# Ledger of designs, part 111: designed miniproteins, single chains, continued (3)

Each design is a single chain, and the fold is of that chain. pLDDT is the mean over its residues in the fold that is shown.

## One batch from the design tools (miniprotein)

Design m11848
Fold by ESMFold2-Fast:
Structure m11848 (fold): chain A 115 residues (1-115)
Amino acid sequence: LERLREALERLERLVREGAEREEIEKALVDLWLEVFRLLDPELAEYIEEMRKKGESNVTILGDGLAYLMSKWELDLESVIEKIVEGLRRLGFSEEELERLRRAFELAVELLKESS
C-alpha cells in the first residue's frame, strides 16, 4: 500500500511541476504496476516484462488498458470504475480513490493525444 501511495504522490508532483511527458508516462506506469500488483498480479508481471523488453511507456499503458477491457469485458470507463472499486475494498480513502481515478483518466488522455 505504501509503495502505491508513494507512486501516486510522485506522479502528482511531476504533473504539478510541469515535468516532461516521458517522465509523466513513466510515473503512470510505475503507479499502474503498484495498483495491479494488488488487483491483477498477472497484468503486473506483464507490465514488468514489457519494461524489460524496452517497450515504450505509452505502449505499456495502451496494451494494459486493452488487456483489462478484454479480460473484464468492459468499456474503458467501466474498467476505471472497477479498478477504483477494487482499491476501495483494500481500504483506500475516498480522497485517495479520487486521486487514483484522476491518474487513470490522465493515462487515457495521454493515449488519445499520442495518436
Scores: mean pLDDT 83

Design m11849
Fold by ESMFold2-Fast:
Structure m11849 (fold): chain A 77 residues (1-77)
Amino acid sequence: AKEEVARIAEVDSELYDAPKPEDLEAAAEQFEKAPPELREAALRLGRVAEEGLAAGKSREEIEEEMLKAHEEMQKEL
């Protein structure tokens, strides 16, 4: 299962194609299996991304804010 998920993600990256529904479903399953701390961190980063999108920020700006939030969480942990 995990090996197949990694292979699908690798093929998608090589082809530079839009993410397949299979890849998105597999990513969601991995998220559910993740430890609570990692899941909470991902949700916090998701909120930062949503706020950035609502503010009309670019993808690069949102990624920068998410990295900053991740660094702040590392100090809290």
Scores: mean pLDDT 62

Design m11850
Fold by ESMFold2-Fast:
Structure m11850 (fold): chain A 68 residues (1-68)
Amino acid sequence: SKKERAEELIKEAERLAREAKEQGKVQESLKTLALVQMARWAIEGGDYEKAEELAREAIRTAQKAIEE
């Protein structure tokens, strides 16, 4: 379902945020977690499309921090 996809993307974003923090990328980890929180609020509001978009942005933010 759309909800399950959004929830799985949120879990991946949280995993990457932890990885970024472990590498000393604290600011980028916090930005990723803020986007995760917004995605969780979107799920609570029933907006699974917005939740997926926010979770994907969170993943990109953390991945860029880890790779650079």
Scores: mean pLDDT 88

Design m11851
Fold by ESMFold2-Fast:
Structure m11851 (fold): chain A 78 residues (1-78)
Amino acid sequence: SLIDKIKEELKKNGGLLTLSQLRDVLRESGIDLSPEELTDLVGQLILQGLVTLVSGGRYLFSDEGLVALEEMLRQRGL
């Protein structure tokens, strides 16, 4: 699943992802978002407290945040 692929990438990177790393995982799953669209989606999750900016462009995703991301992508037909 998409969530499982993102969780695997998080594990490889010490529990944190850059937006570029997240975008690469999404593209491997057939989801092509512009950097601007992905920044907007992640920004919405940060405002909801589901994603945290930790350091230097790296983000911590809660399990609830990954579920919310997948739902947002589904609502966009992705």
Scores: mean pLDDT 86

Design m11852
Fold by ESMFold2-Fast:
Structure m11852 (fold): chain A 100 residues (1-100)
Amino acid sequence: SNIEKLKELIEKMLELAEKALAGEISVEEFIREMSELAKEFTKEALKIDSNILNNPLYQKLEDALVGVYVYLSEKDYARAREMLEKMREYAEKLLEYLEK
């Protein structure tokens, strides 16, 4: 289902961010792979809610994701971790919203 696909994509995005924070992949590889996952997530989310781009939880999820990129690029791993935790929180809340 579309919801199951979104859950799978979120799990992959969170796993990718954890790998980047652990230094298992480069920041460049993280940005490339995350960009593709984020595009796929947006395409699948639009099939469930055509107004998803205007959803406050979606915007907060995107802001947190950008925060992970910025802080990883600056080698500020503590703030990158904080942004990853926010990304997880907003992703969970967005998925709960979309299941309704």
Scores: mean pLDDT 88

Design m11853
Fold by ESMFold2-Fast:
Order: sequence, then C-alpha cells, then structure tokens
Structure m11853 (fold): chain A 89 residues (1-89)
Amino acid sequence: STFEHVMRLIAGNIISTAYTYMDFEKDNEELQKLAQQAIEYARKALEAAKEGNDKEALEYFDKAGDYIQKILDSEAGKKAMEKILERGK
C-alpha cells in the first residue's frame, strides 16, 4: 500500500515531466521517443508495484529515470527546460 502510493506519486511525476517536455519540443523526434520510453517504464513500474513486485517496480522506475536524464542531458531538453522556467515566472 505505502510502496504503491509512493510509486504512484513518482510515476505520476515522471509521466507529467515527459509530457511537458513533449509539449515544448513537439518537432524533436528523438526527445519524443525518449519521453515515450520514460512514460512506458513509469507505467510498468506502477503495474509491478500494484502486483507486489517491488524489485521489478524499482528496476522499471530506474529505467524511466534514465530516460528522463537523457532528455535533460540533450540540447532539446535543455532548450525545453529554459522554456519551462520562463513560463514558471
């Protein structure tokens, strides 16, 4: 229950972040693919957590985080971050 709730929060944050980056950089195919992979692994992490497979959930969560990190390290991701920060002012 507690683990599922924590995974739901973290997965929701990953999915929301990925959709935000997809919205700011719609024409960047590589960023779109990385974001879709982050969403897919976040969903798999939540499914595994719901089934009580905590180890598998953490492994899928780590993969989702790796894809978010690849977005953040990309030129398109850095450009999207500048737009996100400007909109937050």
Scores: mean pLDDT 84

Design m11854
Fold by ESMFold2-Fast:
Structure m11854 (fold): chain A 100 residues (1-100)
Amino acid sequence: GLREELEALLGRAKAATTPEEALEILERLGELAKVVRDPEDLELIVEAVEIIMEKFPRNKEVLEKVIEVLMELLKRAEDKEIILRIIGLILRAIGLLLDV
């Protein structure tokens, strides 16, 4: 199901060693971001995206895709704590992108 795919993608994010791997993961996370509703599913995408951003903080394409995925999640987030976390991560990604 959706949860099992998100947990697998989180595992892939933790194991990613190249920007190419990160971009493939972000592409799928972006697709799933359009359909997630549950706060727990949203949190899994947020965690995976944060890990990728921390691993590739100087890769322009990765940072741009991180922002895209987080912006899509923001449209679906209803929990205040999740919304604030997503906004904080978008601002961090923008800050990193300005230095690239």
Scores: mean pLDDT 90

Design m11855
Fold by ESMFold2-Fast:
Structure m11855 (fold): chain A 74 residues (1-74)
Amino acid sequence: MPKITVTDPFTGEEITADSGLEASKKILDIAVEKYNIKLKDKRPITSMEQAREKLAEVGLYAMERERKRREELE
C-alpha cells in the first residue's frame, strides 16, 4: 500500500503511515498522551469508522484544552 503523510493537528508533527487507519491510530495515541484524555470507548480500534469516532472525541477535548490555554495565558 502507498505510504501517506499527515500532519497531526494536536502537535503539528508529520506522521507517516502505511494506511489511513494506522495514521489515525498514531494521531489518537499522541493526542491521548499529550492531553491526558480518557476515552469513553476503550476498545481497540479495528476499523476506520471506530478511528474516526475516537479522533472526533479526542479532537473536541484537545480543542477545548487549547482554547482554555490561549484564553488564560498563551
Scores: mean pLDDT 69

Design m11856
Fold by ESMFold2-Fast:
Structure m11856 (fold): chain A 75 residues (1-75)
Amino acid sequence: LSPEQQKIAETMIKNMELMIKTASQIDPELAKKMQEKLKQFKEYVKQGKFQEAILIESEVTLEWMKLFLDLRVEK
């Protein structure tokens, strides 16, 4: 990874960890799913597969958006 890609990856990890922490208080099953995706993200970053890593970040963001939709229906 380039230094710029590494900085972006660190920001993405911070954001995903915050999302997972919040989700764990609301929906532990969804939080577990997001946590598995975060593990994949960290593995891709470690392997230098930045394109695959950003796709995983997008998937975590979509799960986070689904949580908001679920909260509107049930809360």
Scores: mean pLDDT 78

Design m11857
Fold by ESMFold2-Fast:
Structure m11857 (fold): chain A 84 residues (1-84)
Amino acid sequence: MTLEEAKEYLKSDKNVDFLGEGKFEEIKDKIDKDTVVITENKEIGEEALKLGAAAYINLKEHPSIAKQAIDGVKKTYKKFIIIK
């Protein structure tokens, strides 16, 4: 699953609050304890967790299970953000 595929998947789900897509510095203020971060960058994902994000999903490390990870976490968390 690519970032573009993840974005369209999240935007199509009416039960998900898709907070947007952008560079870390542009959107980090939207991250809170109920926010799930999706990124291809491990360092960005780790920084998001330090800011208090509920979880992060790395699309590049495990692309074959990324959709399953999203489907799992969306049972608990509704807010999703994509970081480039």
Scores: mean pLDDT 84

Design m11858
Fold by ESMFold2-Fast:
Structure m11858 (fold): chain A 52 residues (1-52)
Amino acid sequence: SAIEEAIEAYREKYYEKLVQGFVNAGFPKDLAEKMAEGILEGEEEYIRAKLS
């Protein structure tokens, strides 16, 4: 669906940016990846709730 495509595009665009941002802030990569996943999951839930 258009919603799933939008969520996937948003995830692909921002995941690496979030991970790099956290690593640059001094977090280890493994933690940065988990933090980025948590943020994107929350944003995905918000998008689904508003558009579906």
Scores: mean pLDDT 80

Design m11859
Fold by ESMFold2-Fast:
Structure m11859 (fold): chain A 65 residues (1-65)
Amino acid sequence: MEEEKIDEELQKLFERAKSVYEKNKDKPYDELTEEEKRDIRLYLVFQNSTKEEKKLILKSYKELE
């Protein structure tokens, strides 16, 4: 089902972003790579986003493949 695929992909994306955030939480922002900064921003956005907004974010990332 489409919802199951979206849920799994959201979970994987969130886990990656969370892992990057946790590993880098004690590092100064200016020492982070552009990829790390992007993932940290993604994690923070996900924390404050509705389920519908998270699905839209995921679709945008898929289009950028």
Scores: mean pLDDT 73

Design m11860
Fold by ESMFold2-Fast:
Structure m11860 (fold): chain A 64 residues (1-64)
Amino acid sequence: MTEEQRLAESLARERESARAVLADLEAGTEKAREVVRTVADHLGISEEEARELLTRHLRGILAA
């Protein structure tokens, strides 16, 4: 296997995970709320700001 193949597989898994997390955020699941709260606490921002930041980041990964 080449390093390029391993990188492509890693990126594919990252995109799949990003889609799942974005879907959870859009559905407003308890898991998504916990992630948003953790990020908000870690960065010292509001949960609303953390959700916007996460959504933007995840959409960026999927659009690339």
Scores: mean pLDDT 77

Design m11861
Fold by ESMFold2-Fast:
Structure m11861 (fold): chain A 72 residues (1-72)
Amino acid sequence: MSAEEAREALRRAEAAVERARELPDPQAQILVLQIVRHELEEVLAQTTDPEMQAELRRLIAEVEAEIARLRA
């Protein structure tokens, strides 16, 4: 995967996280965030660019923290 493709995937994931926050049902939010996390993990596995790897790991951590908060 190219750095440009990884950057585009990151942008789409950030938009999906924002849309998930607008959902009224916490269970629906968790489901969308779990899908986003899985997609980001797949992109990270195919990315060799260290800057993109760092940004993907940052967003994965943020998504995991939000899932934990919603499940508390």
Scores: mean pLDDT 84

Design m11862
Fold by ESMFold2-Fast:
Structure m11862 (fold): chain A 65 residues (1-65)
Amino acid sequence: SKEELEKLLKEIGEKSGESPEKIREMLENVLKHQASAPSAKAILAKELGVSQATVSKAIRLLESL
């Protein structure tokens, strides 16, 4: 749901120091480029200081909107 996504974005923001809005843009860019950049998810996870599983969960929530 939108609320679950917003909560997760806030939690990632608190850990990474990025705004939830910026994190959402980063996730949307990964989603748009998944087929042409298979490493994009792993790179974003490292950049945000979270697990690749956390990034995958956020992308799944974003796709489910």
Scores: mean pLDDT 77

Design m11863
Fold by ESMFold2-Fast:
Structure m11863 (fold): chain A 71 residues (1-71)
Amino acid sequence: SRAARLGAEALIRAVEELGEPTNAGEAALHVRRTEPDPEAAGGAIAAAQEVQLRFGPLVTREQVREAERLG
């Protein structure tokens, strides 16, 4: 979906800005604070939950891309 794609992109940017690996919840909070598009922000929260379920609480940009590809 558009929300999933935009959310993954926003979460990848947050992971890049915070450093790899980073806590998925902290990355999602960073997006919530910095992302003005509510669809992208909502998608990023959902993406962070999915990545945490698949790969654990510490995540990389590649793991976010893989989770988006699989979902």
Scores: mean pLDDT 82

Design m11864
Fold by ESMFold2-Fast:
Structure m11864 (fold): chain A 87 residues (1-87)
Amino acid sequence: SSEEGKKLLMDFMSKSIPANEAQARALIAEGKRLFAQGRYADSAALYQQAISLDPSNSEAWRNLAEAYRKLGRDDLAAQYEAKAKAL
């Protein structure tokens, strides 16, 4: 039922959110390492994965924006910067 589904979702979130946040931070750290090496596309992919795990992490959105600026995608960079500022 929808009530049972909500209860299962709450239990899952209570157990999974800290792990997802920790994994997102690890992906951001690895993304920063790749960015420092000039590997902007690979860096952007890791930041996108981090956002999938923790969409509330404003650092991941800002870093994704910077990666897209380096890739010449100022349009996407502006959108991701706006998302980071809204968080």
Scores: mean pLDDT 83

Design m11865
Fold by ESMFold2-Fast:
Structure m11865 (fold): chain A 90 residues (1-90)
Amino acid sequence: AAAALDAFAERYRDVDVDALSPDELAEMMLEAVRLRFEAARAAGDAEALRQAAEDAREGAEEAERLGASEELVEELRRLAEEARRAAEAL
């Protein structure tokens, strides 16, 4: 889980986020939050799961503001709800 997050960070370290399309930025945000959600769930970390839920919610709002596809915005909203429920289950 941590190794996957480190690999993601290294892969996107030199990416100019301002040069990404709204969909590319939304896809990057979705991947980042999904990896953090999986790591937090595997660790049983309720606080990290709540943080992933907030990050996904804020990511969905930003993706919608930038004009990303409804499908990507909905995926981020679904991930936020899944992370919130996972935190409540611990």
Scores: mean pLDDT 79

Design m11866
Fold by ESMFold2-Fast:
Structure m11866 (fold): chain A 69 residues (1-69)
Amino acid sequence: SATDAILAKAEKELKKISKIKDRKEALSKIHELLAKVNAELEAAGVSPADKQATMQKFSEMVRKTLKEM
């Protein structure tokens, strides 16, 4: 599905961000990635419910990544 493809791409980008030594730079990139994921979901025409569920799942990925950094 489009949501699965967007999440898989976001997870790969998040893993790259997790390697950034500068915490401020990493947080800035995470913020950019959140905006990008939101825009890609809107462009894909997913329902509001699917967008909410996908953003929640992505937020959990972000939280886990930040704890491991």
Scores: mean pLDDT 83

Design m11867
Fold by ESMFold2-Fast:
Structure m11867 (fold): chain A 66 residues (1-66)
Amino acid sequence: LPEHSKKMLETARKVVLEGNGSPDAQATVESIKQGILFQETDEKVREEVQKRADEILEEGKKLAEK
């Protein structure tokens, strides 16, 4: 992944962990995901971003269930 995309996804994960998977935290992850995908044209990078963002959202959902 490009360094910028990695940092944005790391920020998304931090938001989810600090927000305990709240709806607002999940919305922030989705916004970051869409922002990266809107600017990215490389298919492999897009697939990796989608995969990592979905993994972060799944972690958030598990936190919200506690």
Scores: mean pLDDT 80

Design m11868
Fold by ESMFold2-Fast:
Structure m11868 (fold): chain A 63 residues (1-63)
Amino acid sequence: MEKELEETLKLLEEYGIPQEQIDALLEIAELTRTMSKAPQEVIDRARALFAEIQAHIEAVLAK
């Protein structure tokens, strides 16, 4: 795993992001890594997941 992704995952755990979202992020990262080019569906799914994670982080930071 790339260091940047590993550090990001650790940060997400510190902020209490649900494990299900972290696992989904890891699955998307591994899927993208094994492909020469990511299908548009995978990219769209990744964007949706990142938006959900960002919303959760913003909610945590607002408390």
Scores: mean pLDDT 68

Design m11869
Fold by ESMFold2-Fast:
Structure m11869 (fold): chain A 86 residues (1-86)
Amino acid sequence: SRTRDLIRQGSQYYLQGDYQTAINLYQQALDLGLRDGVPNDVLGRSATLLAMSYLQLGDNDTARRYADLARSLGFVDSSDRILKQI
């Protein structure tokens, strides 16, 4: 639940255009989720949202790395859409 709450909070900042705060919260969600063994669906969502946030900041290299991570966690379609923008 804490991992999902961090994703929800990050998404609120993302929608406000505060991508740096969103990244901080999504990174915390990914790190906590990996530690606590949450399902790949939750981890892949965190990675996808990190990739999207870095893309918004123009950090295409970091966006690609998180998109690749999201793909490995089953988020293939989301990853492909992000990678087409890089």
Scores: mean pLDDT 90

Design m11870
Fold by ESMFold2-Fast:
Structure m11870 (fold): chain A 95 residues (1-95)
Amino acid sequence: SARERALKEAFVAGAILGAVPPAREAGLDLGPSADAALARAEALRAEAEAAGDEELLAAIREGEAAGLEAVAELLREQGREEEAARARRLAEAAR
C-alpha cells in the first residue's frame, strides 16, 4: 500500500539521518550522493513533523537507530571502540 511504502521510505530516511553525520565525523568519504540523500531525508522528516504524523516520525527514529548501529559496527571493525560506543549510545537514545 501507499502507507506501507511511506513507512519504509521514512525508515530509510531515518537510517540516512542516523548514519551520514557520524560517518563523516569518523572521516569516511561517502561521496557526493550522500549530500543529496541527506537533504532528501531531512526534507522527509520536516514534512512528517509539519503533518504531525507520529507513525512516520517513529519509523524515522527507528531508522536513525539502525543507521547509528551500522556505523558503530563499522567503527568497531576498524578498532575505533570509543567512537563505536558513542554511536551505539546515540542509537539507544534515538528510540
Scores: mean pLDDT 87

Design m11871
Fold by ESMFold2-Fast:
Structure m11871 (fold): chain A 68 residues (1-68)
Amino acid sequence: SVEELLERALKLIDEYIEKNKDNPEKVAYFERLKRDLEGAYADPRVTDEQLRRFVEILIEHIEKELKK
């Protein structure tokens, strides 16, 4: 479901922030992404298909960064 993908993305963002807490630029960037993601989920104009695609791309990006 979209909710499960959103929860996974938010958890990965929190993991990235925790691993990079000594880098304020990276923390600020991912905190903004977290707010944008929560805003997109709350916006009735954003379709489930659009949100799902966005979240899947974001998850792939974060997982790639976490492996560095």
Scores: mean pLDDT 80

Design m11872
Fold by ESMFold2-Fast:
Structure m11872 (fold): chain A 87 residues (1-87)
Amino acid sequence: YFEKVKKWYEKYKKATPEERKRLGRSGELQPIAAAAFLAGNKEILDELKRDFPNLPILHFDEPTRIAFAAAYGITKEQAKEFAKKYA
């Protein structure tokens, strides 16, 4: 599952503005935001806030964001590796 999160983020980074909006609507960005949050990656979170200000996970409190990441099966270790690649 975490490999899919990395693949979705790679597509997001290469996507046109129109393609990025489509990715947000299909829900692929929620796991990316959860991983970025767990890793403390402000750059990815700021990018998502800019493009998708109403993405639900961005408006959750910290405990809820952690629970959301767990629901996606994302561990803190996996989140740290994700942040290292995209820091």
Scores: mean pLDDT 71

Design m11873
Fold by ESMFold2-Fast:
Structure m11873 (fold): chain A 55 residues (1-55)
Amino acid sequence: PEVVLTPRQRELVARALEIRREYEARLAANPELDEQQVHDEFSLEVRRLAAEAAA
């Protein structure tokens, strides 16, 4: 309510949530995956989205 996101920021948040869901699904499908690996991949994807949103 106090924070108003720009359309760009709102899209970034929505995309980040989608990517997070994909990574959660991947972790559930592959229990052999290391938490560190999942976190690293998620972080890279989020960074990529942030770079796109900054354009």
Scores: mean pLDDT 71

Design m11874
Fold by ESMFold2-Fast:
Structure m11874 (fold): chain A 65 residues (1-65)
Amino acid sequence: MKQALIDLVNNFPALNEEQKKLVINAINNSSDAADLLQQLAKLQPVLQNAFTTLGGKIVELLNDN
């Protein structure tokens, strides 16, 4: 599922290039879904207004699989 998460992030219009790189790095460095969610929570100050929408879509994708 990491590729599906990366594709989601790359196609997310509310993220700038730097924010996309940070989220993709978190996905690639996470060992499981819980670790990924913890890494994403640490990125909240950088993601700002995009955090809630992106986080929701990621959680939905993880829960479906």
Scores: mean pLDDT 76

Design m11875
Fold by ESMFold2-Fast:
Structure m11875 (fold): chain A 87 residues (1-87)
Amino acid sequence: SLEERIQAELQTLKDSAEQKLQKFEEELKRKVAAGEISPEEAKRKLEEKKKQIQEQLDFVETILSLRLAKDREGLRALMEQQEARKG
């Protein structure tokens, strides 16, 4: 079904995001060990990355929810808002 496909797509995105976050955390740990960045800077960068990933996932989940509800105006408004943020 469409709902099953949407849920599978969302799960794939969540899994991909978790893997990217893990690799980023490992990279930051290596940079701290090499003396390239401070532990405090690494923590800040990790928190910023987590926030960015969560914001992206929330946005995608909202789009998928609106698509399921067939809310065309809500979907259009979100797409326009996202494009404005990319400028």
Scores: mean pLDDT 79

Design m11876
Fold by ESMFold2-Fast:
Structure m11876 (fold): chain A 99 residues (1-99)
Amino acid sequence: SLPELVIEETVKLKAGETKTLSKTVDIEPNTWYGLLAESSKGDKVTLTLKVNGITVATAEGKDRVSAVIYSNEKTVTLSVTVTAHEDAEVTVRLYVQKL
């Protein structure tokens, strides 16, 4: 399938600040999904990707982080935490793709 953009926000952070962006999305049960989180300032921030509150991937000094998930539920809660190491205005995107 084609990737779907489920989160897109621009956040302004000072060094040491964190912001968490979350979205509950509908999924097909018993189906594999790919997740891709992107930051416009990967060199200045750490991205932490969580699925139902559990950390599945972390990118430090990189603009992208990915994971694959499988669930028997009809919904999943996806979260991206952005931790700034320098003052930055960062655009964060999260894509979900049915595999």
Scores: mean pLDDT 88

Design m11877
Fold by ESMFold2-Fast:
Structure m11877 (fold): chain A 87 residues (1-87)
Amino acid sequence: SLVDGAKKSKLSLNEILDKILSSLNEEQRKEFAKLVEDILNSENKEEFEKNLKKLKEFIEKNKVPLSENELLAFLNEFEKKWKSIHS
């Protein structure tokens, strides 16, 4: 249903973050934190997209158990946050 679709899109960033962090060791968590920092500190859209791609590749490489919808929701929240900082 449309209501179920809206609920899936509203998976909290905190729930997705917890799932990512619980799947990573201490060294991988440090790398993840740096990737997040690099994304949010991107000076322009091209750098943002490049850094976002690196985060996606990191998640795929480390076999983090995210569904496609969870990954897309997570990446979309970074775009919203970055636009908020740079607007």
Scores: mean pLDDT 75

Design m11878
Fold by ESMFold2-Fast:
Structure m11878 (fold): chain A 103 residues (1-103)
Amino acid sequence: SPEAQAQELREKRDRIAKLFNEVVKMIMNKAPREEIEKKLEELEKLVIETDPSRAADIELMREFALKAYELPDDLKRAIYLATAVLLGAGILYDIEIKIRKIE
């Protein structure tokens, strides 16, 4: 049913948002790079499974998140992290619009 499809997308959106927030927190807390990369891979897979049209955006978000992690300059780190956050927000917004179109 349309309602069941919308509910599945809501559950996937909420999981994507949770994973995205975990990645941002791990970067801010200087978690081990390997753990951040594993979480980003999980996030990328879930985004592609949910909305394949956003594959390029999630890959760009991953790139900017890893650059934010590596950069020693606080201002540059803030800019790269902010860009990753905006890309993630755009992905979540597109899923929300898809949910509304089904309902």
Scores: mean pLDDT 86

Design m11879
Fold by ESMFold2-Fast:
Structure m11879 (fold): chain A 90 residues (1-90)
Amino acid sequence: MEAELEAAGLMPELERADALSEEAAEAFHKGDYEKAIELAEELIRLLERIRARVEAADFADEAAKAALLANLDAQIRKAEELKKAAEEKL
């Protein structure tokens, strides 16, 4: 899986998504809801781009690809919920 992600150039984008997720959660925790919304929107756009690339990529293990897509979908939902929660605090 890592080899396929590296070949598709996805590893740096996955690392960025992790960083954005942490920053969005931190902004929400600090009461900076406007920043939390901005970071969550950036995270959602990044995760959607990663998902599209994963869907287009050839994987040696189809089950691994399906698991990664399911994980990305879960991360997108979590980011959307964070954005909504932050919007409700404004």
Scores: mean pLDDT 81

Design m11880
Fold by ESMFold2-Fast:
Structure m11880 (fold): chain A 87 residues (1-87)
Amino acid sequence: AAVEQQIADLRRTRELLRELQQLENQNASAEEIEEVLRELGAIKDPEAQAALRALLQALATGSPEELPQAFADALAALEARIAELEA
């Protein structure tokens, strides 16, 4: 796949993660959260999926103290990879 497509997928993942973080902070409905998670799951880029793994596990365990760090780690990994590919 072209590098431009990978960058686009990673940027889409980053935007969806920011949206998910905002919904969590606003105590949004389960249906709203599930829609964003479904869109994230449709992105098949291996690096995007790796960045989401810890976040999805934190969400599944119901550990609210771990969620801010999981979001920060996932976003940082995506931003670092986007910057690397744009170099």
Scores: mean pLDDT 77

Design m11881
Fold by ESMFold2-Fast:
Structure m11881 (fold): chain A 75 residues (1-75)
Amino acid sequence: NALAWNNLGVAFEKQNRLEDAIKAYLQAIKLDPSFADAWNGLQRVLSKVDPTVEQQAEIKAISKEMKELGVPDKL
């Protein structure tokens, strides 16, 4: 459930657990790449903290997949 992962990301963000928030938002996007709230959440967190090398690779892979699916909005 992409919504549940997005809500978890928001909860981690409020707790200033930014790495956990990134993981939760990425999981929401993997389940529903068209979920704009999860992309917006990820962008917000990335403005405050640099992602790990593993998270950077995952973001790149998801962005590529989203582009291949023809989704107009992307990070």
Scores: mean pLDDT 74

Design m11882
Fold by ESMFold2-Fast:
Structure m11882 (fold): chain A 66 residues (1-66)
Amino acid sequence: SSREYGRLAAEAAAKGATGEAAARASMAVISYSGDGRLELGAEKARAEGATEEAAREAQIYGSLGA
């Protein structure tokens, strides 16, 4: 679900970013992947400051939490 995805994405982003950057990365994933476009969300998360590993984990968690 979107709610579960958001929580998991925030958690994943925190592994590769600071507090503010983690919040921005998490919001990017939610905003751009809420209708199942996880790859686009990960791409936007990286642009906002998430590491490749954190963005990839957010995609995986999103798929599992959907």
Scores: mean pLDDT 58

